# Designed miniproteins, single chains, continued (4), part 81

Each design is a single chain, and the fold is of that chain. pLDDT is the mean over its residues in the fold that is shown.

## One batch from the design tools (miniprotein)

Design m14795
Fold by ESMFold2-Fast:
Structure m14795 (fold): chain A 83 residues (1-83)
Amino acid sequence: VEEAADVARGMGLAVRAFQNAPRELVKEAVEKIKNAKSDEEIIAVTRELLTQAGIDTSGLSDEGLLVAAGMLVYEYELEERRK
């Protein structure tokens, strides 16, 4: 199903971005996502971070980008809580 494929792709690309992007860029993106007032802001911030991590976002749906945003926040918060 398309929704499941978009979700899985979004999660995988978010994990790659988290591993490959500079920590400071991930922190900035997570803070912007947490303070975003609309899905459009979340999508824009997530797309920018993925692009900065060298990831092509042209094949991602808005739903996939929203899932990627959630995964980025989750991974970042887990890492910070371990410190």
Scores: mean pLDDT 79

Design m14796
Fold by ESMFold2-Fast:
Structure m14796 (fold): chain A 94 residues (1-94)
Amino acid sequence: EKRELEIKVTNLLVAIGILASAALNGLTDPDEVVADIRGITDEILSLLPEEDRKKYEKEIRAATDALVAAVRAGDPQAVHEALRKLGEIVDKAL
């Protein structure tokens, strides 16, 4: 069911947002959060239909790299923009 996929992917995007927020507030090691964000992105990609994965994988990975860079820089505005862009691309892939 497409709705089950949408729920799973949305929950994974929420988890990425929580991890990024925790790193910005100094609650976690940024390097650990970066590894977790990359792992969750790989899980999202694995859940996408093959055709959508092929079409959006490059953009999703680029958006994840931008988010990782923003988290490492400790820039809240850049993190929010990267999260928004990642969410938009993933929504298009669904």
Scores: mean pLDDT 84

Design m14797
Fold by ESMFold2-Fast:
Structure m14797 (fold): chain A 81 residues (1-81)
Amino acid sequence: MDPVEQVRELLKEAGVPDEVMDEILAFVERAVKAGASPETVLGLAVDLLRSKAIEAQRAGNTEEAERLKKASDLIEKKVKE
């Protein structure tokens, strides 16, 4: 499966907002165009989502932080399977 589409599906499953999803997908698409492996692309998506979850938690957006963390966990699980 295309890593960009795989990330999109997992972000939708986790309930990530469309604007955040578009930002993550733009980032992973750039990594793919730069020649990164699928595993590297997925790992970068996990790192970015975790960073955003920390920012959301710091801002008091606990529910958004939980959704972003869920998305990162789902992607990491797929990489490790």
Scores: mean pLDDT 81

Design m14798
Fold by ESMFold2-Fast:
Structure m14798 (fold): chain A 83 residues (1-83)
Amino acid sequence: GSHMERLRREEQELARSKKKIKDEASGEWVDGSETRILPVTGKRVDTRTYAELLRAVKAGDFEKAKEILPSLTDEEIEELRKL
């Protein structure tokens, strides 16, 4: 196959790969590829939700960010803005 097909397969493998991170609440290893941990609250969100939150926060659309995650705090928004 071409280099492009190889890169696309690697991207899909990375998306499917069980990159485990330690869940501090349960002490269990969970799939890190599916979730992200919010830096202030320690709350776990899925990767798509995290990406949408970052986009909304960077755009200054804090109402949209809170619609995506209603438990989102103002301190969390400020921390996400620094990324």
Scores: mean pLDDT 67

Design m14799
Fold by ESMFold2-Fast:
Structure m14799 (fold): chain A 57 residues (1-57)
Amino acid sequence: MREEAIKASREAGEEGAAAATPDQLNKGSIDGLNKGKGKSPAEAARYAAQGMAEAAK
């Protein structure tokens, strides 16, 4: 569940965040997952992807 959400968010984030550092992407995905924890894996992945996008701005 959690690993699946992390994988999906990393794949989406890498497509749109080529300019962000790995540390920024990792922090963003973790922050997003924390906001989505306890929700469905799909919702957790959305939060993680949003977190990575926020980290890249």
Scores: mean pLDDT 62

Design m14800
Fold by ESMFold2-Fast:
Order: structure tokens, then sequence, then C-alpha cells
Structure m14800 (fold): chain A 83 residues (1-83)
């Protein structure tokens, strides 16, 4: 899963958003509580707060991870998407 996350980061650096999405999906399938992968997914898509909450609920993340990602949202919601 850490290897999938590193591959996602490399794909984004190369402008390969579709490839990055595949690796992020793999990382989250192995560990839905992967905070770094969830933060990167938010940085790419900049989902509105309610859509982000619904996504996290469907993915089945822990309450602790959900709180951390929502805090990251509040700190980063005004920054431009990475795509």
Amino acid sequence: SEQDLEKAKKALEEGKVEEANIYLSRALSKDPNNVEALKLLFDIYKLPKEQLKAFLDRLGVSEEVKEEILKYYEENKNKAPKI
C-alpha cells in the first residue's frame, strides 16, 4: 500500500492523473484508513465538505481518520486543486 501511494505521487508529478487514481484506489482498497492517500485524493479533487464526508462514510474509515481528514479539509479548502 505504501508502494501504491508512492506510485500515485510519481504519476501526479508526471501529470498522469488517471494512473494516479488507479494507484490511490489500490492503496485505499488495502487500507481505507491511509490518511496520506485520503489527503492526496482531496488535494486532487477538492470535493465539497458534504461529498467528502459521504465518500469517507462509504469507504468505511475510522472516526479518528475522518476527523483528521475533515481538519485537513478546513486548512486546505481554499487552495487550488492539483489537477
Scores: mean pLDDT 80

Design m14801
Fold by ESMFold2-Fast:
Structure m14801 (fold): chain A 66 residues (1-66)
Amino acid sequence: SAAELERAKQIALGDLAQLEALFSDPELLAILAEARARIEAAESLEELHAIVGELEERLRAYFARQ
């Protein structure tokens, strides 16, 4: 439902805000900013889950390069 999508978006955006508060690296902040825009634009739970999955993969790749 629309209410479930909005709740899931709020949870995802809250998690992003915590990461944004912990880090100042421009590359990481750019990854988070792109994910934020995509999460806000998501029109279904399926789309939201795909976006979150892609973000998780990008974050793993970023931290593996540290």
Scores: mean pLDDT 87

Design m14802
Fold by ESMFold2-Fast:
Structure m14802 (fold): chain A 83 residues (1-83)
Amino acid sequence: NKELIEKLIEKAKELLETEKNPLVRRAAELAIEAARAYEKGDILSVEIQLGMIRIIYGVAKVIGDEESARKIGELAELLEELL
């Protein structure tokens, strides 16, 4: 789904421009890497990147950063829709 890939990349780019939080920034970088891997048909890399985003989400939740967790969770949900 080209539209979903474009939406994921644009959302991740927006976060990289607006966010200073290293957890959100790393999740956004991973989301872009995953979208590029999907475009190449490398589904294994997409699954690995999604797993890493989920770990970062868990870290944000554990430290009580609900706003960062929400933003990271949005990236994970968009990426899950591709799989």
Scores: mean pLDDT 89

Design m14803
Fold by ESMFold2-Fast:
Structure m14803 (fold): chain A 72 residues (1-72)
Amino acid sequence: MKYKVEYEYGTPEQKAAAQALADVLRHEAMRVGAELEVTFKEVPESEVEVKTIDQAVAEGRALAEKLRADAA
């Protein structure tokens, strides 16, 4: 099973946040034995979708649940 996640960033702070979320997803992927590819793309700050913490958590949780379901 292969999953691809791309995080877009325009500022160093956004990149750091994306990296932290990616590390959480990599940990869950390793735990369930799934292959995860994470990429980071620099875009102009005006092109970056502003995500709330709640949205980021929801997206990460949805991906983790999908990884678990596919591993079961």
Scores: mean pLDDT 70

Design m14804
Fold by ESMFold2-Fast:
Structure m14804 (fold): chain A 97 residues (1-97)
Amino acid sequence: SASAYEIGAAVALTLIKRGDPEGAVELAERLVKQAEKDGDLTGVGYAYMALGRAYHALGDREKAIEAYEKSIEYFEKAGDTKGVEEARRLLEEVRRE
């Protein structure tokens, strides 16, 4: 079940963990554009989830929320229940702050 976009999202998370959330935003934005071109709904979901995590790490809560809401939308369109659950969990974490 690991797609190129799911792997790309994991790379973005590694960048955040290493203190490069700006690099994670850049990578996630490229993943969003490519997944949209490919028509890969699950890929768009993972890309927006990565973008949300990156913005959250930067302290940009509003952009993180928007990205997670887009992630949820695309995982719902893809029928990816696990993706929806994970993106909703991340959205709740940002909203609790």
Scores: mean pLDDT 90

Design m14805
Fold by ESMFold2-Fast:
Structure m14805 (fold): chain A 62 residues (1-62)
Amino acid sequence: MDDVSKLLELLSKEPNVSDETALAFAFALAAQPTRDRASLEALAKRYGLSEATVERIEALLL
């Protein structure tokens, strides 16, 4: 639960990420059984997140 809230807060501050993308990504990541960097990066790229945004998510969660 806290991870989803933190992700939504981080993504809401990104100018290139829509609210819909932020919500979909956060719930998709929370549903993943494995939260390795590779899985995070693959999922983030699938949702069209920038490398800078991915680095911030890695710093937050990994």
Scores: mean pLDDT 73

Design m14806
Fold by ESMFold2-Fast:
Structure m14806 (fold): chain A 56 residues (1-56)
Amino acid sequence: DEIDKIIEEYREILEKIPGISQAARDKLVESLRDMLLKMPGTAPIVRKIIEEWKKS
């Protein structure tokens, strides 16, 4: 599932951010999943942003 892959990559990025609680990370992951399910047309844009964040 494309959405699940995007969520997995997003979770990896959130693990790199200091000062955020696990509960806050879980909320951010839930919010992104809800957005992608409601607006699947945003998935390619979100994927591109995540890839850019990972490239450093």
Scores: mean pLDDT 77

Design m14807
Fold by ESMFold2-Fast:
Structure m14807 (fold): chain A 103 residues (1-103)
Amino acid sequence: NFEKLKERAIKIINEAIGLVMEMLRQETDKEKILELIGAILRLIGIRLDLEKAKTKEEAIKLIEEAIGIIEDVKTLVTDPSLRKQLDQIIEELKKIIEELKKL
């Protein structure tokens, strides 16, 4: 169960990275571009660390960090469809945390 929950979290974080990369491709504001690049790099780092995580406590902390980054990205978004997709990603990650806590 732990390895499957990690794999599911990694998949969802990869989906978040893809959405942030699409936002970056369309963005023209320099400050927002830099924030989006920073978010992509931090999410990639979390994904790599999550692949190596050996305890549920490590995995939970990394997923909580990913949620925080995605919440920050959401503050840059005015498109209701993108906001909804980011909300769905956050909800899925929160569900994985709850499942990890029950292990």
Scores: mean pLDDT 90

Design m14808
Fold by ESMFold2-Fast:
Parts: structure tokens; sequence; C-alpha cells
Structure m14808 (fold): chain A 79 residues (1-79)
């Protein structure tokens, strides 16, 4: 799903950088690759921060929190 791809990229970006900015960049890249509508910059940055918080507990945790945040961001972008 687009949310899973975006979350995967967000989680990896956050884990590699240790930052919400890395999570944000990964989220945007994943959404573009999936052909999904892009959320607002603020929503995408908040999702990236969520991925970074999860990534403190491991990359799989970052991917999971990133995917959940990406699902919310896609819902907001689609409305």
Amino acid sequence: SPAFLAGWKAGIGAANSGTGDGGYQGLVEGMKEAGAPLPSEQTARDAGLGAAQGAKYGVNSGIFTGAMAAEGALRDAGG
C-alpha cells in the first residue's frame, strides 16, 4: 500500500539520520514512488518526527510508526 511504502521510507530515513527531517524526506519520497497525493508540508514533517521517535526503539519500530503516520497523512491529503 502507499502508506506502507511511505512508512518504510520514512522509518529508514529517520533511522539513518536520527532526525525527523530524515523521516520527512523518506515519507515524501515513498509517497511520490507510490503515486500517492502529497500531504501538507507540516503533516509530512509531523509524520517524519513520528517515524524518528519510533526509530529510537529500532528500525522496525520506526517503519511501523512511520506507516501509521503515513496512513493518517494520506487520509488528510485525500480529503
Scores: mean pLDDT 78

Design m14809
Fold by ESMFold2-Fast:
Structure m14809 (fold): chain A 72 residues (1-72)
Amino acid sequence: MKTISINIKGSGAGSNIYRVRAVVEKYEGYISSFGGVEGSFINFQVVVPEKDADKAMAELKELFPEADIVLV
């Protein structure tokens, strides 16, 4: 399993949990944690199978092009 960190800035970031979940569940992953400051940022830690980590990361970057997305 690989962890992907997603940092989204701005108001409305909290509503993105469903969008993040849809991508990670597609690759049989899950959201391990999320948190942040509403109106400033939200960070998601998601876990996906190692073989699909690059694909999940690519879809997350397409979905959130302005987010800081890194493999941990």
Scores: mean pLDDT 77

Design m14810
Fold by ESMFold2-Fast:
Parts: sequence; C-alpha cells; structure tokens
Structure m14810 (fold): chain A 62 residues (1-62)
Amino acid sequence: MVPLPEWLVGIPGIGPQQVVRLQSQLGITTFEQLRGATQKQLMSVPGIGPGLARRILEASKS
C-alpha cells in the first residue's frame, strides 16, 4: 500500500498543498483517519470542494 500522501496526490485535483492542509488542519495522517472523516470535514480544507471530498472518501474505501 502506498503512503497516504502519495496516494492522495494520485487523485485528480489534489496537489501537495491540499495534502499538507489535511494533515495540519484535520490531523489526517492515516487511511483509518481518512475513512473516519466526513465530506463536510474534508470540505473545510481550503482547495477541497464537495466533488473532490466525495472522490477522496470513495477512493479510500477501495
């Protein structure tokens, strides 16, 4: 399994800045923490809209 930062950057629309913000703002550093997050929490991160938040959550379940 790839590290969370590398996996996140693989999702279309996610850059390194969004990865850093998820880690620093929401404390999401593991896939378990990511799966526990809500779409609204992800959308609180600057640069993450509703479509991108949903895509992240759906991809985390695969």
Scores: mean pLDDT 77

Design m14811
Fold by ESMFold2-Fast:
Structure m14811 (fold): chain A 92 residues (1-92)
Amino acid sequence: AEEEFRRLLAEAEALLASLDLPEELRARLRALLADMEEAFLNKPSLTEAIAQALRVIGLILEIRDVLPPEVLEKLERLLLEIARILIDSAKP
């Protein structure tokens, strides 16, 4: 789980570095990834994990009209998978 989570974070970071995004959106996506990594390392509560998943959904809605569909789909899958692992790692 930890190795998978770290690999997905690295893939998301690499994808973000290659994308033509407004800098404000790129910064917010990077902040979200950093916050999710910190939450994972500190063993999040279920409430914390759900809050990060909601942030993922909110950011996807903001970027959906900015990115090409294929790139959007890949980024969306990565972000949702990271959020899923975070929820699965949460304390009961």
Scores: mean pLDDT 82

Design m14812
Fold by ESMFold2-Fast:
Structure m14812 (fold): chain A 86 residues (1-86)
Amino acid sequence: SKERVIKALDKAIEAVREAAKQGFSGIEGIVRGLYEAEKEDPEAADEAGKILTEVGQKRKIKSSDLTDPEVAIQLIEEAKKEIEKR
């Protein structure tokens, strides 16, 4: 279960990096990554989205902050750590 969610979060990180190379925002990268993860594992992608929202709220990250790809990657890495603790 954890491994599936971590895989979805890893896809989000890769998507943020690729989107950033094309000049897209961090939030666009997250959306693209979760969309790709959903094609392979809808349940894991849904859980990844929920943990990203939970961690974002806990860290008081706004949608405007997620325009920065570095902030988006930091959020996803924190979500991975949160899942690994469970």
Scores: mean pLDDT 86

Design m14813
Fold by ESMFold2-Fast:
Structure m14813 (fold): chain A 70 residues (1-70)
Amino acid sequence: SMAEIDAYLDAMNKRRKEVEEEAVKLAKSLGFSEEDARGLVNMAVFLVDPDASKEEILERVKKLAEREKA
């Protein structure tokens, strides 16, 4: 049913937001401001597949952070 599809999409959106928030915390732990951390996370999400795992997103954020500090 449409309600089941909507519930699935809501759950996926919530999980993506939770992963993004964790990635922001990771970037901040590496010395970035809130704004810079969110910029890095937004770029990382853009560069990965739509179904990318949490681990893939966090690794991409780490790689972008290392580039920014170089």
Scores: mean pLDDT 80

Design m14814
Fold by ESMFold2-Fast:
Structure m14814 (fold): chain A 93 residues (1-93)
Amino acid sequence: MAEEEKRKKEELLEEIEKVAKEAQEVIEKIIELDDSEEMKEKIREVLKEYFEKLAEMREKEAAGEVTLEDLEELLEAGKEALKKLKELLKELE
């Protein structure tokens, strides 16, 4: 059980990293097409929930209390943010 939970945690961390890299690439493409303060505000609003979840996870990590559920929630928030970022990019293309 403990080794299986460690493996699941590692897999979730890898998926979170992959989503974060894809989001960064999409953000860079959006800014290249529209670097206005209005677009930067829209990007910040899209990322708000993700950063709130990330901050909560960091506090729990400092206490040694990060759960698989915390990582799953962070991954879901990241995927939702990436989807909205891709929609913003599509509107600019």
Scores: mean pLDDT 81

Design m14815
Fold by ESMFold2-Fast:
Structure m14815 (fold): chain A 82 residues (1-82)
Amino acid sequence: SLEETEALLTGELAPLVREYEEALEAFLENPTPENLERLERAHRALKEAVEAVLAEHGPNPYLEKLLGVLEQGDVFLESARP
């Protein structure tokens, strides 16, 4: 449910979501190789954590949608490499 998804995003996924948001902001402000590497690491960590939560808790259409958005982000990050 949406409520269960919000609990996961504010609980166990919260530090990974925060790191992803901070890494994205840093990259957009200053697109250095170091900031790109940080963003790539944060993106991978969040994607892996969402996949792990789906494996443990079962199907969740909201997290599956988030995973789909993150998979689209993989294409963007690959194209942004120097």
Scores: mean pLDDT 78

Design m14816
Fold by ESMFold2-Fast:
Structure m14816 (fold): chain A 90 residues (1-90)
Amino acid sequence: SAAAEAERQRRIEELRKRYIELSKQAAVLQVQAQQGAPESVIQQQAEKLVKESEEIERQLKELGLSPEERQQLAEESQKAMQEARDAALA
């Protein structure tokens, strides 16, 4: 049904946006680690981000995101991470 497909697309879009946001946070965290932030704090935050990202990847796969769509998300994530790193270093 059109309503079920619209709901599926909304959930996918929300998960994609959250995945990109987590990727940006991971990139900023890596810059903070390189700038001498405490290792214990960095490790705790990195573990949280990894767990949340893995859960989102699982949910996107269950929602039927194709391998090609997942690859596109990975590429968008890499670009967002690079932009976040560049901004954090400016």
Scores: mean pLDDT 87

Design m14817
Fold by ESMFold2-Fast:
Formats: sequence, structure tokens, C-alpha cells
Structure m14817 (fold): chain A 73 residues (1-73)
Amino acid sequence: SLAKEIFDLMRDHVLRLVRERYPALEERARKALDEIGKHVDELMAAGKDEDTVIDEATRRLSEALQQLRAEAA
């Protein structure tokens, strides 16, 4: 699925940035991204369209990144 591929690319990019700049937050970022990934898999298994899947994943990813950024400040 294109939506899953886009999410996987974003996940890898975010994890690399966290490892490089905020190593103390790596484990928390990994867990948050893993949970979002499971949710993406669940939506796809339920037959949701790609737009719905990427919108939900993007929303959850943005929320997780805002929380991690606040903790890094």
C-alpha cells in the first residue's frame, strides 16, 4: 500500500533524526511509532481507503512529534 510505504518512510526518517539529535528520546519515539504502525496495519486490514489511512497516521504522527519536541525543549 502506498499509504503504508509513505508512513514507513516517515517513521525511518523520524527515528534517524531522534537518534541523531535527541538520543535520550529514542526508545519513547520508537514505541510511539510502533503503536502508530500497528494502527495503520489495523486500518488497512479493515479495508479503509489509502487517504483515510494516511490522514489518520499523519495526525497521530504529528501529535507524537509535538509531544517529543516539547520533551526535548
Scores: mean pLDDT 81

Design m14818
Fold by ESMFold2-Fast:
Structure m14818 (fold): chain A 84 residues (1-84)
Amino acid sequence: MKPKKLTPEERARRTPESLGKEIADDLIMGLLKVSKEDLKSREKLIKAALEKGIIDEEQAKELAKLPTIEEAVGAIMDLVVRQK
């Protein structure tokens, strides 16, 4: 499902981390064609990125070692930006 679009004023009330995460989540959902629930699971997020050819199996293993899903999301975003 598509997340609710935020107005600039609503975004101004969020922390920089929350704002960045919402933008990143929306972008990742579009690029990887995953749901919000998939974004909560590192394994599903990594699998989707691997299926789209954004990462290799070695990169998938590296991302699985990250302690938080937020770090895995950031790493995948960095790879997506470099691929584009």
Scores: mean pLDDT 66

Design m14819
Fold by ESMFold2-Fast:
Structure m14819 (fold): chain A 58 residues (1-58)
Amino acid sequence: MEYRPERVPGDPDLYRLTVPESDVDRVIAQLEAAGLEVVEVRPGSKPGEVEIIFREKP
């Protein structure tokens, strides 16, 4: 599945990915491996979807 990061409104340092619940752990691992920090995981707007909020790590 293709995921597109979005800017979070009101915070220029935060990005959002909407992913299926089954892919959450894999996507978090990929973001962390890329040097990004996951700051929040929350339910998405659709059942079975999750929003992962992340930012750049120093």
Scores: mean pLDDT 76

Design m14820
Fold by ESMFold2-Fast:
Structure m14820 (fold): chain A 61 residues (1-61)
Amino acid sequence: SSKELYDKLSEEEQKETEQEILRKALELLDDPSLSDEEKLARSREVEEQTTREYLEKQLKK
């Protein structure tokens, strides 16, 4: 699973992934019409998608 590979990343790589997820989430949350609940839901979606992208990059290497 994506989490399994995420946990195998170095401490540095995990922090970079978390920061990237946060940045993408903030970009997604740039819509002022979204509620806090909607922002949370979209942040979770971004987290899953970003983790999948990192998994895909590792598989391509």
Scores: mean pLDDT 69

Design m14821
Fold by ESMFold2-Fast:
Structure m14821 (fold): chain A 84 residues (1-84)
Amino acid sequence: SEELEEEIDRAIALIGAVLLSKYSKNEKVRKLFNEAADAIARGDYETAAQKLKEALEAMKNDPTASEEDIRLAERLLEIVERLL
């Protein structure tokens, strides 16, 4: 069902953003994922997508960001863009 798929996507996006906001080593990256998580929780997917794009740009310029974490963030952005 579309409703179940949307709810699963929302849950994955929210959990992923919360975990990256908590466990990312870079303070700016953590702040951007925290802002993305807040936007997802409100159903504001336009703001969430913008904050995830900003976080991805910050991660690509951050030597402490792993390629695995960048790929996870890219997946979260794809999920949020499906919810738009």
Scores: mean pLDDT 89

Design m14822
Fold by ESMFold2-Fast:
Structure m14822 (fold): chain A 97 residues (1-97)
Amino acid sequence: MPLTEKQKENFELRKKLVPGVLASLSPELQALVDKVYEKNKDFLKEIVKRVAPDASEEEIDELARFVAASLPYVLLNGSDIEKEFFARLVLLSKPLP
């Protein structure tokens, strides 16, 4: 689905902030993120690639890990439709300071 200009702007801001967010997680949260990410990584990477087809493999991996950090319960218990809906919401929503 095509992105609005506001969604594209939000996504570019998200890409800039994600490495810092991931680096700020506690070791316990890092372990949870890694576990959720390994179970969902191929699915999450495909969603990120659809949102940002020009993103590097490193950017795709970081953004997929960020979705795993943001939505662990949805990714463990939700349907594929719910997972994609909320992943897109997280990636395309305006980052908070």
Scores: mean pLDDT 78

Design m14823
Fold by ESMFold2-Fast:
Order: structure tokens, then C-alpha cells, then sequence
Structure m14823 (fold): chain A 65 residues (1-65)
């Protein structure tokens, strides 16, 4: 479980953000944050679950703007 969390966190940090593809990068980041939040929830880490769920919501707000 922790190995999967580490891989997702690394993927989020390494997401390419080419000019004109910003929206697609944000959509992918949202998916990764949501998956990461669920993994932390399964691991019993409610603080990190809340943190990454909030990050996914922040990305959604940007997409809706």
C-alpha cells in the first residue's frame, strides 16, 4: 500500500505541463489526488486523506473557472 502511495505521489510531481495542455494536466492531477486520498483512507491516515481530497477539490475549482 505505501509503495503504491509513493508511486502516485511521484507521478503527480512529474506530470508534464506543456503549454496549451494545462487543462489535461489538471484533470490527470485531480484523478491522481483522488486515488491517493483513497489509499491514505485505506491506510488509516485520515489527515492525509483529507489533505489530498482537498487538493483534488482545489484542482476541480480551477477546472470549473
Amino acid sequence: LKDKIKKLDKQIQNLPMPPGQERQALEEAKKLYEELAELYKKNGDKDLYKKYKQKAEEVQKILDS
Scores: mean pLDDT 73

Design m14824
Fold by ESMFold2-Fast:
Structure m14824 (fold): chain A 112 residues (1-112)
Amino acid sequence: NIEELKAVLLDANASPEEKALAYAALLENPATKDTLLPYVEENARARLKIDPNDAEAHFLLGKALKLQGRFDEAVNAYEKALELAKEKGASPDFIAAIEEDLAEAKEKLAEK
């Protein structure tokens, strides 16, 4: 539900991880994907220039690359996101989301 995802992004009490998951879900929705995809990719890359250890930025970059069919680059971004998320003690929900997307990207890469 797009309205529920937007509510998370506007919630001052939502964690950076919850907001990253909401952005990822909006990117998978056809109604929002085309508009948000370039913005999310550029924003993630800009964040990584400032902090190369931003787990949420690596996750969002991986999602944007996966949605463009760039599965090799997506796998690399997700693996880095997972490493950093586990190192920082990120939420189980965020770690699970990265693991699921990484598995999907690896499966798609193996098909090619």
Scores: mean pLDDT 82

Design m14825
Fold by ESMFold2-Fast:
Structure m14825 (fold): chain A 70 residues (1-70)
Amino acid sequence: SMAAQQEAAIAAATARGIAGNPKLSPEDVALLEQRLAELKAQMKAQADSSLETVIRLTAELLRVIGALLD
């Protein structure tokens, strides 16, 4: 499904960002993992394959990552 593929892509991109970033503490990594889990739960709760919903959740994850890296 589109939601599952997008979720996998977000997870892979987040893992690469975490692994390659020396600014992230273990606490920041845990926070990012928690946010990713929350996004996965939201995607599952929304049983629609709405591209708009997937885009919105992806943008929300990117904003969280951006805030933590500032």
Scores: mean pLDDT 64

Design m14826
Fold by ESMFold2-Fast:
Structure m14826 (fold): chain A 80 residues (1-80)
Amino acid sequence: MSLLERFKKLKEEVEKLVEEARTRIAAGQPLSPEDVERLRKAVEELATTALFGKQLGLISDEEFEEAMKLVEEAVRLLRE
């Protein structure tokens, strides 16, 4: 898998996990330890992949900014 393919896959995964977390919180359900760990790991991998992709010129500044906003949103959910 190329770095660009991995970046897109990780972005989609984090977006899905954030949506699942929001839905659970909105329903008054706490996030399970497994859900927290899964989201935390996906966020860590997305942030790292986005940084390397930007450094290698494989992703745009706009794509990097979008990924970092998603990371910040996920981290905020994990700290609530």
Scores: mean pLDDT 82

Design m14827
Fold by ESMFold2-Fast:
Structure m14827 (fold): chain A 70 residues (1-70)
Amino acid sequence: SPLAKEKAEQLNSLNDEEMKRLFAEILATESLPLNQEVLRGLSEEKKKSLRPIVAALPEPRGSQLLKALE
């Protein structure tokens, strides 16, 4: 979706600390399908940085979002 592409581009443009803050906000406010699309749009560097945070999320959301990071 256009919104998911916009959010992924914003995250890709930020440093890791700002990216983690914005990602936490997106995760709290947006739907699971949108969050999965956002994660798929990230660069490999940003996916690597977010993987530990996503893995720490409560199940089943953690596993569902980890699949988007591959």
Scores: mean pLDDT 82

Design m14828
Fold by ESMFold2-Fast:
Structure m14828 (fold): chain A 85 residues (1-85)
Amino acid sequence: SDLEEGKKLIEEMEELLKEVEKLVKEETDPNVKSHLQEVLDTIRSLLEKMKKNPDDIGLIKLLYGIARGMYFGSKTLFELTKKKQ
C-alpha cells in the first residue's frame, strides 16, 4: 500500500539523517561543517514534512529524492575535503 511504502521511505530517510549527522561530527573544516549542518537541518525538516503527510506518497517520494541527492552531494564534499587536509 502507499502508506506502507511511505513508512519504508521515512525509515530510509531517518537512516540518511544518521549518516549526515556522522559527516557533521567527523568534519574538521569549520566552513564545510557549517554547510553540512545546514544540509542536516534541511533534511530533518523534509523528514518532518513526510511524517505529517503519510498518505501523500507522491510528496514522500519527492522529498526523499531531494534528501537523497543532498546526502550524496554532502558525502562527496566531505570526501574531497578529507583529501585536502
Scores: mean pLDDT 83

Design m14829
Fold by ESMFold2-Fast:
Structure m14829 (fold): chain A 67 residues (1-67)
Amino acid sequence: SSLLENFKAVAENMIKSSSDPLSVLDDMIQSIQQAIQQETDPKKREQLQQMKEALLEIKKEVKKKLE
């Protein structure tokens, strides 16, 4: 999805400009997790779940680069 790819690009740019990329990622993941718990539309929950999974993948790559 173009929306998901755009979201990934924006998230990557935000963490690149941060002095604490893991903290920013954890805050974003927590916010999306809370949004998933509040969402009643299964299609919207699916989109939020994809965004959460994208952030978790970005976190794995950031952590790998910091090692």
Scores: mean pLDDT 82

Design m14830
Fold by ESMFold2-Fast:
Structure m14830 (fold): chain A 62 residues (1-62)
Amino acid sequence: SASQQALAQIAAITALLESQAVSADQQIALMQQIDEAMKQLSPADVPQAFALVQRAAAALAA
């Protein structure tokens, strides 16, 4: 489904941010991609997506 594809995309972007191998400009672009992907989520997938976004935010704060 579109929601499952969006969730997989958010997971992949979160893993990339957690790698600490991305530039500041790439971090901004990747966070924008997470925001767009979140618009494709079904309500059932929202809690898992929020957990991933929380991990992405923690990686950016480190």
Scores: mean pLDDT 83

